Designed miniproteins, single chains. Designs and how they scored, part 45

Each design is a single chain, and the fold is of that chain. pLDDT is the mean over its residues in the fold that is shown.

## One batch from the design tools (miniprotein)

Design m1543
Fold by ESMFold2-Fast:
Structure m1543 (fold): chain A 78 residues (1-78)
Amino acid sequence: SNLTPATEEQKRRLEELIRRLEELIRRAEEAGMDPVRVVGYRMLVVAARVALALGSAEDVEREIEALEEAIRELEEEL
């Protein structure tokens, strides 16, 4: 629920994933990835930053899972 604040550990983990995803997005752009896919990954970063600033523990956990999946996909392609 939106009532439980995110833990410091959850926030730290999400911050690490945001930095990793931003680096992979940069590499994907340099590699000539489809701009529509690049925009999709950038939207995930925006959602994660919103959750980090305003979100509950549940919001942050959801974004951690989403970013881990996106990072895995990009690392497999790059």
Scores: mean pLDDT 88

Design m1544
Fold by ESMFold2-Fast:
Structure m1544 (fold): chain A 67 residues (1-67)
Amino acid sequence: PQIVGTAVARDEDGTAVGSAPVDANGNYTLTGLDPGTYTVEFVQDGQVVASETKTTTDGVLSGQFSL
């Protein structure tokens, strides 16, 4: 799968706590997070092009950005 960008998880304070590659279908999986609510930013060429608010209970946060 081709990587088209990076998903960055930010906590409620806006601190970046994790990142994962975004594939050509927009899929990402973040692991090792504390349970809570995060803003997941889709970053291409250093620019935030999309964002979603998501909650994890098990430290794993997966999703799909619309490309």
Scores: mean pLDDT 82

Design m1545
Fold by ESMFold2-Fast:
Structure m1545 (fold): chain A 60 residues (1-60)
Amino acid sequence: MVERIEKLIAEGEATGDGFKIATAELLIAVYLTIGEKVPQELVDRIRELARRIAEQERKR
């Protein structure tokens, strides 16, 4: 189920926690590998969060 992925994305959005974001990305990859469908909305959200966090970390 994608519920756990959505929760991790929401927590990453709230806290900026890179670990939550990375875990959500890993779960999406696992779900796709086993043939589950992941809503494009969640994929877009995690990509945007990962991009923002990476940019912020690079600036320091």
Scores: mean pLDDT 74

Design m1546
Fold by ESMFold2-Fast:
Structure m1546 (fold): chain A 68 residues (1-68)
Amino acid sequence: TVETVAFMVSEASTAVNLVEFYESLGYKVEVELTAADGTVTRATTKEEVREILEGLSGPVRAVLTLTK
């Protein structure tokens, strides 16, 4: 099963918690983060998501691809 979840990131902790939640359900989570300047960064762990978001300013769009 493959699902996609897209949202705007207000708080880094919210994005990290969402990744952890889906991982706890047995999903493989891939995250695509798009910064305000259009730069796209990919992450596969909650630690990577946190590090990327802590380094970015302004609005960030997150797209989670969930595979089970």
Scores: mean pLDDT 82

Design m1547
Fold by ESMFold2-Fast:
Structure m1547 (fold): chain A 112 residues (1-112)
Amino acid sequence: SLDDMAEAIAETAKELGNKEIIFLAGYTLIISQGLSYEEAGKIIIKAMELLGEEVTEENIEELVKKALELFKKDLEKNTDDKKVIKEDFEEFKKKLEKIKEEILKLLKEEKK
């Protein structure tokens, strides 16, 4: 279930001491498991709540920025091909922006 996925991701983030990993996990679920942006957004919201993070636009922006930094660092560690780094980073950034948009939409709908 989405809740089981959120619990596993939150536990991993807590163990690693790295909350931004929840966005990398959401991205991975879209790419590897074929989850929708809405499903990934719901998982990320639940994982943030389980980590004691307030699900606010400000906190989401900060976690997205840190996730982008972490992903770029990992790319640069694994390849010296500047074109591959640029293309993979831009694809990740684009998908993270879509996840962010879906989370903000879900939060707006819950306040109705």
Scores: mean pLDDT 83

Design m1548
Fold by ESMFold2-Fast:
Structure m1548 (fold): chain A 86 residues (1-86)
Amino acid sequence: SEFEELLEELERLRPLLLALPTQDGPLREEQIALARELAERLERLGEELLEKGKREGDERLIELGERYIRLAREIRAAVAEREAAL
């Protein structure tokens, strides 16, 4: 499915997104911008999955949507903290 293909693509990118908060030193402007863009896209996808899951009664889609919304918010929070520390 379209959403399953997108989730698989995001799972391939997850290690890069999760490594961002663990990098030594200040985040570069490019890294901050990329992290924000990816987090926004991840949150949007998560919201779409959550709504689709609710409409179709698919608990798996609901769980995936909630998981990606949570991950996106965690990434955005981590980026904001590191940006404030600059």
Scores: mean pLDDT 71

Design m1549
Fold by ESMFold2-Fast:
Structure m1549 (fold): chain A 100 residues (1-100)
Amino acid sequence: SPEVEKIIKKIEEAEKELRKLLKEGASAEELYEVYKRYVEEIAKLLLSQGTEEAKELAEILLINAEKLGEAVKLGSLSAEELVDMAIDELEKFKQYLLEL
């Protein structure tokens, strides 16, 4: 659907920006704020569809991002580890959307 294509495009934009900022020497905290912004935008697009399935997917995405943010706040993740985990979650989410 056009809505799914818009979400996939937003995921691809997030991955590209995270990789670019990591290469430019951004901190884990700075990278997390960028990731969180994209997750919030993706969640809004999902919630706008008005289905229970889309709501559940948005809730999972937001919860996983919150857990990642807690790890960043504790200093438990390097910038590289944060980007790897963030992109892995986005790619898994993208695959779920493509299988719907």
Scores: mean pLDDT 87

Design m1550
Fold by ESMFold2-Fast:
Structure m1550 (fold): chain A 80 residues (1-80)
Amino acid sequence: GKKATVKVLSKNGFYIEVEITFEDGTTYRGYVISEDLDGTVVVLTYDGRVFVLKLNDGKTFRELNVGDEVEATLLSEFDV
């Protein structure tokens, strides 16, 4: 899958805002809508895309702080 860097922009209770940057330099912003304990996360972007990502750090977004960056692998993508 494509490689990405995911940055935590904000956390407010259950709402985790992230920025996804792919190796080609494209960036997307959105919210984490689902997260599994294995580090698989689902992000809904502001432009209506859904990304399913696998985090490479062995942590979940719940354990990350605002401003933290993690490497991820894109597992699937689709438009809503």
Scores: mean pLDDT 79

Design m1551
Fold by ESMFold2-Fast:
Structure m1551 (fold): chain A 100 residues (1-100)
Amino acid sequence: DELLKEALKLLGEIVELLRKHAASKLSSEQIDEIFDLAAEVNKAFRDPNASKEEKIEKIEKFLKAVEKALEATPDLPEELRKKIEELIKRAREKVEEVRK
């Protein structure tokens, strides 16, 4: 599914922004949770038996963990926060289009 692949690319961009710009601000627990969930998304996309619904569930869990990390990190630069929030929004829009 092209829309799910587009969502996956957006998740990859979120991971790179967090790794490059937020690693010193996030707790090791938050970073580990987000990276583990990103790995689960990639695993679902490589699994020929994974349904669209399973892929969407993994994407949503990842996005929710990122949102929780942003809420728990008030000293994160506002520009970085806005960029990540926009990527989350775009990824959710792709997921909702797939559900139609």
Scores: mean pLDDT 85

Design m1552
Fold by ESMFold2-Fast:
Structure m1552 (fold): chain A 87 residues (1-87)
Amino acid sequence: AEKFVKTFEKTLKESRERIKSLTDEREMLLELDITEGLYRIALAVARLAGDEELVKRLEELWQQFVQSLLPYAANFPELQARLQRLL
């Protein structure tokens, strides 16, 4: 479980860095959609395993990831709206 959390945390960090490096809002939204898909798969795996602590930790990491992107989304209204819906 701890190794899984560390791998997911690294995935979120890399996704954030990719989004920050992009200049096209549509490409930012696509990257966010891909990362959300990976988050949903991770949650499904944790829930199937009955690991409530893992579910909670994944939800905390996802919330931190979404919140960390809000300052970068200030000039990107569609990205900002998508991030607000994910909180």
Scores: mean pLDDT 85

Design m1553
Fold by ESMFold2-Fast:
Structure m1553 (fold): chain A 77 residues (1-77)
Amino acid sequence: SPQDLQHTISLFQLAAAESTIYIAEISKFPISTKIAWLENAIGILRDVKRENPSLSERAEELIKRAEKLLAELQKQQ
C-alpha cells in the first residue's frame, strides 16, 4: 500500500539521518562540514515527522539531538 511504502521510506530516512548525526558527533570533520550535514539531517527528519506521524516521536528525538550538537558547534571558535 502507499502507506507501507511511505513507512519504509521514512525508516530509511531515519536511519540515514541518525547515521549522519552519529558521524558528526564522533568524527574529526571540519566544523563547517558537520554543520551542513546536521542541517541536512534535520531537514530529512522534519520530512519524516510530517509524512509519518507514527515515527514523529523518534524523528523529534533525533532533531533535538542534532539541534543540540549544532548549537555546540556554533559556539566553537
Scores: mean pLDDT 88

Design m1554
Fold by ESMFold2-Fast:
Structure m1554 (fold): chain A 66 residues (1-66)
Amino acid sequence: GALEEEIKKIIEETGGNPALLARAVEQYMKDNGLSRQEVIDALEKLREQGVISSYTLELVKLYLSG
């Protein structure tokens, strides 16, 4: 969907670095009025598609929790 495509662009721009990705995703959430859960759901779909690793996803979840 549109959210997955926008997050995929952020992943490409950050090179999959978990800290940079978490910061960019947090800013995107604030700018677009998205919930943490909506963003996590989109990231999990992208993990299933092989766009990010499970390791990257878990680190991003950790950064978004603190």
Scores: mean pLDDT 85

Design m1555
Fold by ESMFold2-Fast:
Order: C-alpha cells, then sequence, then structure tokens
Structure m1555 (fold): chain A 85 residues (1-85)
C-alpha cells in the first residue's frame, strides 16, 4: 500500500477513535445529546474514510478529505463541549 494512503487512513482512524471515546463517555454520563452528536460525526468520518479509500490515486483529493475529517472532528468536539450537562 502507498505510505501516503496509510498515513491518511491512520489520521482519519485517530479521529474516529476520539469520537468513539466521546460517545462512550457521554453515554456513561447519561448525556444522550452529546452521545448522539458523537455518533453522527462518527458516521460522517466513516463516509469520508470510505471516499478517501475510493480515491487512493488522487493525492490532492485524499489530502482534502483528511482535512475535512479534521475539521469535522474539531467541530463535533466543540459542539459537545458547548452542551450544558
Amino acid sequence: MDPFVLEVELRISVYEVGLASYAAASRSAGDEESAALAKEALDRLQALRDEALANKDDKKKMEALAKEAEKLYKEAVKKIDEIEK
């Protein structure tokens, strides 16, 4: 596998793990709203990862998708942080 493709996959996977942790923590705290936001963001990250894997030969597209995944992760974390608990 192209090392660049592996790097992009690993970057997106780190964000997926982060959101899964937020979802688990929110569910344990009884914060269903934060858990739902984390789940929705996870589903969107999964779609971005699948699109990146479909475009392995387009490095510009893959880099753009990786940046979109980072933005999505940061926006989801910010929204969860802004919820009153």
Scores: mean pLDDT 79

Design m1556
Fold by ESMFold2-Fast:
Structure m1556 (fold): chain A 72 residues (1-72)
Amino acid sequence: SPLEQIDRLLEEIRRLLAELEALVAAGAPYEEIERVYEQLGDTLARLGELRTEHGLEDLPIPEIDVPALPPR
């Protein structure tokens, strides 16, 4: 089901956001933070593609606040 696929992607996004926040708070190496940031971006793009493919762009989703990547 497209709705089940969207729900799974939203859970993955939530997980990646929590991981990103934890890495930033812990002062993890930039390369690790960047990797998770890129994974989050890829997952968000896939969510958008899936919503568009199935005509679900108007489906309400939780507000996703993506933090800005700190400068090198």
Scores: mean pLDDT 79

Design m1557
Fold by ESMFold2-Fast:
Structure m1557 (fold): chain A 65 residues (1-65)
Amino acid sequence: MKLSVEAAAMEAALRAAIELGIPLTDEMIELALKVAKEKAPDGFLSEEQLEEVIKEVTEELKKKL
């Protein structure tokens, strides 16, 4: 299944927020969008690439907490 960068960013930000027990913010979505764009210059992510985005977003947020 292919996800757009925008859909992948929203999913990654939401999953990271749930995992860390923090509220979803626009700043988290912006971070996830940046990471997703780096993984998919053609604008689409695979399921494996989505899991990589979730991991990177979660780790970046942990560093700020």
Scores: mean pLDDT 79

Design m1558
Fold by ESMFold2-Fast:
Structure m1558 (fold): chain A 79 residues (1-79)
Amino acid sequence: ATWEELEAETLEALALIYLAIASKPSVRNEDVKVPWEIIDRLVELGRKEVAIAILEDMVERLKDSPSYEEYKKRLEELK
């Protein structure tokens, strides 16, 4: 495995952890977001489908948040 492969696997795992935490009823939606750095780096590493899935979940979760339009725009740009 290359360092890039290990990096991609680590970032995918970290993004899943963020999404799992954000889905809990006790967590405020605005308190937990997958960092843009993780999403952007996954795209650079060729994990575009993973990045799209993360953004789709974030868009649904943040639909009532001021951040909604930002995530929605990014999702449409990646599709």
Scores: mean pLDDT 73

Design m1559
Fold by ESMFold2-Fast:
Structure m1559 (fold): chain A 79 residues (1-79)
Amino acid sequence: MKVIIVAESKEDAEKAAQKLTGKPAIFVESREEAVEAARKHPDQPVAIIGTGAQAIRDASEAAAEVGAKLYLAVNGKIV
């Protein structure tokens, strides 16, 4: 199952990626990059760093487009 992560920090994203998939995260900065990375690397999680509205929107729109599950990673916890 494809995973997209929004994380407060790179460390939170890497820990979440490892727990959810056992694989390192691909870090991206936009919805378009997230969609492209998800399509090129179907077995790797994609992560956007940020907890602001823009990061959450970009991740949620990308997840909807590629059929991925969206997870939030904050303070070492996955939501």
Scores: mean pLDDT 81

Design m1560
Fold by ESMFold2-Fast:
Structure m1560 (fold): chain A 62 residues (1-62)
Amino acid sequence: GALEEELKKIREEAERLLAESRDVILRVGAHEALEVLDTSKDLEEAVREAREILENARRASL
């Protein structure tokens, strides 16, 4: 469904940041987003929170 597609997209984006980025803020954000996706009981809330984490990390990085 749409939620599963969005979860996959966010996970792939976070994994890409961990593989390609050397920015500590982006790496911390990616780890935090993946943890939320893996541990949350509510997938809709997890997807929303993970997206906000990644957006905040990008704004905080130079």
Scores: mean pLDDT 83

Design m1561
Fold by ESMFold2-Fast:
Structure m1561 (fold): chain A 74 residues (1-74)
Amino acid sequence: DLPVLSEEELEKRKETLLAQMREQGFPEEVIEKIEKLADEYIAAVKAGDLEKARALEDEILRLYIEAQEALAAA
């Protein structure tokens, strides 16, 4: 289930995730793509579009895993 968080808390979580990805050496292109998806996720949560929010969360996770596997293969 999607957590009911404030916009400020969702923005903080986004910033933390992006900072951790940079620290782990993820490519900036991937970080920018995940940032855009996270912004869309926050907007969907605020609009009450839980189906869209869940789909965006799944896409973020998929991209994160793919990027992590690519980084491990490099």
Scores: mean pLDDT 80

Design m1562
Fold by ESMFold2-Fast:
Structure m1562 (fold): chain A 115 residues (1-115)
Amino acid sequence: SKEEALKKIEEYEKIIKDPNASNKEKAEAYIKRAEAYLELEDYEEALKDLAKAKEILDKEPDKELEARYYYVMGKLFESLGHKDSAIAYYEKAVELAPESEVGKEARKKIEELKK
C-alpha cells in the first residue's frame, strides 16, 4: 500500500542519516528506499537513491547488494516500459548472485518478460 511504502521510506531515511550506520548498511537502505519509491511511482527519487547506492558499491563491492541494485534498476526500467533494458539489468542481478533470493526473483522476471 501507499501508506506502507511511505513508512518504509521513513525507516530507511533514518538508516541513511545515522552516523553509526556502515556504508554497506546505507547502500542497502538506499536500494530498499528506491524500491519503496518505485511502489509510489516516484521514479526520480528512486533513481537518485540508486545512484547513491552505486557510488558506495563502486568503492566497496558487495555481490549481493550489487545484485539487488541491478534487480531494482530492472524493476524501474520495466515500470517505464523499457523491456529490453529491464531484462539486461535482471540478467546482471542473476550473474552476480544466482543463488540469492534477489537472483531467483530476477530469473523469474526474465522468464516472464522473454516469453
Scores: mean pLDDT 90

Design m1563
Fold by ESMFold2-Fast:
Structure m1563 (fold): chain A 85 residues (1-85)
Amino acid sequence: ARHEVGVALVKDGERTLLSKSVFESDLSAEEVARRAAREAAERLGLKVVSEEVAGHARHGNTEVTLVVADLDDGSKVEALARKVE
């Protein structure tokens, strides 16, 4: 299944797009979003303090999950994965 993944950093009221990727995987949108958030934190050299599914939706052949990871500097990473079957 095709995944579209966007990752953003939220810091001091500013939202910055960090990455956008498209790839094939049989993982759920939630698993893809969680992995993307963790990878973004690692690239920033920051530790994930907490991780939450902030939203999910399924309509037809499309599954969408938003994961928010709180980082040890007080910033957040938002990862949105859209899975199309």
Scores: mean pLDDT 85

Design m1564
Fold by ESMFold2-Fast:
Structure m1564 (fold): chain A 101 residues (1-101)
Amino acid sequence: SELEEEAEEEMRKAAERVAKALEKAGLKDLAERARKELEEAAELLKRDPEKGLEHLGKAGREILGAAIKAGVSDDDIAAIQAELAEAAAIMKEQAERLKEA
């Protein structure tokens, strides 16, 4: 579906913004893990929105917790947290759009 491909691309772009924020903070390995975790959340959101949102929430908490534990600056934590919040909003919106299509 063209709508499904567009939604997948938007969710992938959101995940990439999170990864770039992590890379800017010097957390390259965590950025790669974030890409995988958010890709899994996006796939799950297409099949089961409730489980997908739960997985997305858990992934976001894990990523943020790991960044805090790594001792990155408060400014970098704020940037990572903002991108995670935006990614969650975008993924939820795209999943709702696909459900009603």
Scores: mean pLDDT 84

Design m1565
Fold by ESMFold2-Fast:
Order: C-alpha cells, then structure tokens, then sequence
Structure m1565 (fold): chain A 88 residues (1-88)
C-alpha cells in the first residue's frame, strides 16, 4: 500500500540520515556525500510515487546533512544544494 511504502521510505531516510551525521562527525566527506545522495534517491522515488509528504521529509533530511557537510567541504555542499533545488 502507499501508506506502507511511505513508512518504509521514511525509515530508510532516517537510517541514512543518522549514518550521514556519523560520517560527518568522523570527517568522512565521501561517505557523508554518498548517504546524502541515497536520501535524495529516496526523495526522488517518493516524488515519482506521488508521496509528496514523504518526499518533502526526505528532502528536509538531505538539507540538514548538506548544512552540516558545509562545515567540512563547502564545494561538495554546494553541489548537493543544486540537486536539492532541482528536486524541490
């Protein structure tokens, strides 16, 4: 069902968000970027399925990762901000 898919995607986004923050805490820009990209993929899937609230939620988590990542690598953060803007 759409409700079950929504909850699944939100849980996956939450797990990726936690892993991205742990990567940032360790200074691992590459791993943080990889997790952010996966959150953006979840937002894209949610948008394609018409799950607007789920897509917005995933985009908000990706935006938080990008904000934190900007403290380590401003160029990578700017590239991810461009991807966020294209999906919003």
Amino acid sequence: SMSELSEKLKKEADELYKEALEAIKKGDVEKAREHAEKILDIAREAKEQGLTETATYALSLAARVVAELSTLDEDVALELEGELDRLA
Scores: mean pLDDT 89

Design m1566
Fold by ESMFold2-Fast:
Structure m1566 (fold): chain A 105 residues (1-105)
Amino acid sequence: MKKEELEKKKKEEAKKILDEAYAERKALGEREGEELAAAYGGGYMYGLALAFGLLSEEEIKKIEEELKKEGVSEEQRKAFELGTERGLEAAEKLEEKYKKIEEEL
């Protein structure tokens, strides 16, 4: 198995998914403003971190408490939730792509 070629293909697929996420964040910022784009981006990172098991229970609780603060708008919460959903979907797509690459060499 050529590990270097496998890693390169995995990075290319990850970059495609990340480029799509950046494009969606940019489009949201142009339509709705940077605050909602930032909330979406934060949600996306949260979704990825959840999917890969990178967050402790304490970190999850802190993020949930931040989203419940009175200074956070409903639109910001929805943007974060959309980002989280997209991040989880991106992780699933990456897992599927990685399995195919590993099967094909």
Scores: mean pLDDT 78

Design m1567
Fold by ESMFold2-Fast:
Structure m1567 (fold): chain A 68 residues (1-68)
Amino acid sequence: SMEENLARLREVMEAVPRFVDYVFAEAVKVFPELEAEAQRIRTLSLEERIEAALRIARMVMEHNRALR
């Protein structure tokens, strides 16, 4: 499920904080406008960056589901 995938993604980002950058890089391929947001979060705390990445990952997963 989407919730199970997001829970696993949180665990990965908590164990490997640099994975937040990977999540945003993947999201920018779908939503290029998120590049500015990816730059802004670089100054935030790890927890804030993880929460932003999870929110964006949910958007990408919902978009991919809507594409059939």
Scores: mean pLDDT 81

Design m1568
Fold by ESMFold2-Fast:
Structure m1568 (fold): chain A 65 residues (1-65)
Amino acid sequence: MPLTPEQQAIVDEVNALLAEDPESEEAHKRAIALLARVPAEQRDLVVAQLKASPELKARLRRAVA
């Protein structure tokens, strides 16, 4: 399903953060804050579009509770 422009902007921002340093705690905190703006029902779709490891995607998805 296509993302909304707002959701696509979140994906692009998170991908940019993770591309610089995927292990950075600060990058993870900022990614979590951005993902928290996505409605819970859409978070799985947004997380699926991230260019990250399956383990990191699972961690981010859990953290946005």
Scores: mean pLDDT 78

Design m1569
Fold by ESMFold2-Fast:
Structure m1569 (fold): chain A 79 residues (1-79)
Amino acid sequence: SMGKKIADLIEKEVKDLTEQEKAWLDIIKNSKNEEDLREAFELLLQSISDEELKKKLAELVLKESKSEKLKEIAKKVLE
């Protein structure tokens, strides 16, 4: 799926994901809808309190993702 690689990378970087964060990761991993994927990713990033981790995830999305909507969210995080 379009978000599988990004979801796998996020799961590797984020320790002790909450059940809600795991649900958003599942949407990112399995969604065929760009807007659902965008919303889930935005909510996941907003739930992460570690600013350095948030920036690292944004950089990974810019490097690895093919989704323009995810890249737009990532760019805003890095501003």
Scores: mean pLDDT 80

Design m1570
Fold by ESMFold2-Fast:
Structure m1570 (fold): chain A 73 residues (1-73)
Amino acid sequence: MSPEERLERLLAKFREVMEEAGLSEEEIERLLARLRENPTGETVDRVATEVYLRGASVEQIRELAEEARRLGL
């Protein structure tokens, strides 16, 4: 799988978790844009923390971390 395909998969997983946590479409687009512009481990950690504080489960955050790790993040 290409790095671009892995990033798209990570962003899709983030969107799914954000929607389940009850984030608005505006908040989701803002956070996903941040990840697209700065696809770094630091950005992933910051966005994952914000999503966790909005109600995402520990298991959902662990799955996001695993997908990010597959990108070398």
Scores: mean pLDDT 81

Design m1571
Fold by ESMFold2-Fast:
Structure m1571 (fold): chain A 83 residues (1-83)
Amino acid sequence: MLAQLDALLRDLQTTPPTRANLQAAIDRIARVLADLFPNNSYQAVRDSLTRAVDQIIADQGLDAARDALIGLVRTLRRRALAR
């Protein structure tokens, strides 16, 4: 998990913030969240994250959406380290 979050953070920081690249990041985050919270389906988590990211894109643009996903990954890393 931690190595996967580190790779995801690197990809978010080094790839252009296109809608397709953001969706790839959402899909990877949704998988991690579904593994951590098994009462939530992958599809439900993915759909919720996609709606939230699309709202950020509409209000603040692609760079802001990427920054929000970076913040979420950093939060997940912190929680993973806390055990």
Scores: mean pLDDT 82

Design m1572
Fold by ESMFold2-Fast:
Structure m1572 (fold): chain A 80 residues (1-80)
Amino acid sequence: MDKVTEEITEFYRKLALEHPNALTPEERIEIYDELIEKLKKLYEENKDTDPEAAKALEELIKIEESYKEAALKIKEKEEK
């Protein structure tokens, strides 16, 4: 498949290996932040050359931002 999909898959694998016990909201937020940053970088690199990949990356960014928001809400509840 294309290089963008390969890079995303490898990045997900790397994060899973580095954070096998990421059960705290803080750890999950860090993982989502790294994913969002990587996806935004790939979007910037591909937006002018591969519009289909750019659209897929935009949707993935929205999904990861949604997961981060959920983790932030859990963290807020634990701080109360």
Scores: mean pLDDT 73

Design m1573
Fold by ESMFold2-Fast:
Structure m1573 (fold): chain A 96 residues (1-96)
Amino acid sequence: SAIEEVASILGVTPEKIQQAFKEADVDGDGYLSAGELQTLMTNLGMLNPKKSVEEQVQEAISEFDLDGDGRVSYPEFLHALTLYSSGQAGKIHKYD
């Protein structure tokens, strides 16, 4: 399943990913808001301290919130982790 692939890429167990999602989903609706996704990414050690937290969370949402509601479902989250871990999020062109 997608969770096993993502867990392997992140160097964690599938159970850790499931637990982190459950802990971040504080309202229990099965969707993550931007703030809840930030908590999840922090708990999984996915945040780069050299980038803004908001930038990294917005990158994750923009890849998978195709309906524009600003929330990420569990399947979208797993897919986002797969692309994030593969380095796809690193292709952002910055104006310096």
Scores: mean pLDDT 67

Design m1574
Fold by ESMFold2-Fast:
Structure m1574 (fold): chain A 73 residues (1-73)
Amino acid sequence: MMKARVTAPNGEERELGAATGTELGAAASVAGGDLSGVGPISARGVPKGEPKVGDVAEVELENGGRAVAEVVS
């Protein structure tokens, strides 16, 4: 399972595990307190399968913010 660093629109960062591109996108969407209960509208850069180190997913959120997840290990 890959480790992803997720950065929320408010600048909050955390590391989460991701095994799939869907999990990477979900990790991006849930980072930070401002994202509580907010779903993603669209995602770019999300791999269709297992993420690779250096992959970056950017997710547009229902509140108009954007979150970014980068696979770090």
Scores: mean pLDDT 65

Design m1575
Fold by ESMFold2-Fast:
Structure m1575 (fold): chain A 86 residues (1-86)
Amino acid sequence: SEEKKEAVLKAGKLAREGAELIAKGESVEEGIGLLQEAMKLLYETLSKETTEKVAALLDKGLEALKSGEKVEEARKYVEKAIEVAL
């Protein structure tokens, strides 16, 4: 439905904004919060299977960030999660 597409696009926008904040290093905690908010919106909108795939990709991004890997790796996982959600 159109409502479902709008919700997925909104979640994608939140996830991208979160990834950009993390990449800039200005508000990493706020960026993580936006990724979590995007996840919550996807949980309400998508099938369980699709949500689990998106969650796994976001978890990999967060783990890369926690392990001190390049922020660009977290961004790539977020972008891939958005592609899977669409």
Scores: mean pLDDT 71

Design m1576
Fold by ESMFold2-Fast:
Structure m1576 (fold): chain A 65 residues (1-65)
Amino acid sequence: SRELLEEAKKLSREEFLEVARKAGVSDFNAEAVFGHIRVVNSQKELSELTGVSRSTISKLLNALK
């Protein structure tokens, strides 16, 4: 959701990587997402920009719940 995307943008790198590890997302994919998340407005745009699958991004963002 848009709310989860905006919440994720507020996290530090360390906090973001911790959420990614909890979600079972690789550090490589997590770092790619973190590097681009602040310049995007949707999960689709984030997936297109990073090459990380939309399912992986959704899994990561859902771990913020």
Scores: mean pLDDT 84

Design m1577
Fold by ESMFold2-Fast:
Structure m1577 (fold): chain A 90 residues (1-90)
Amino acid sequence: GMAERRRRWRLRIDIITTFASIATLLRNPEAGKRVLEQLIREFEEQGLLKLAEEFRKAVEEGDLERLRKILEKAGLSDARIDAFLETVKI
């Protein structure tokens, strides 16, 4: 319902922290790919299907600006987004 829309703009800190760890794992192609897929599935399980799809594409393209916009729409603070994206920049 409409209350579920507000939940889409509030992602768990755990997801962002896990994603920051993936930046290190991207140096290992097999492990990084698996962890990235699992993270995207967690977004889908939270009912964030469209957000998960856009997030997946942004990660695959390395589009950091799109990642910022998606995370901002998800209700994360700018400080959290910047910390995450700096970790993803390799």
Scores: mean pLDDT 58

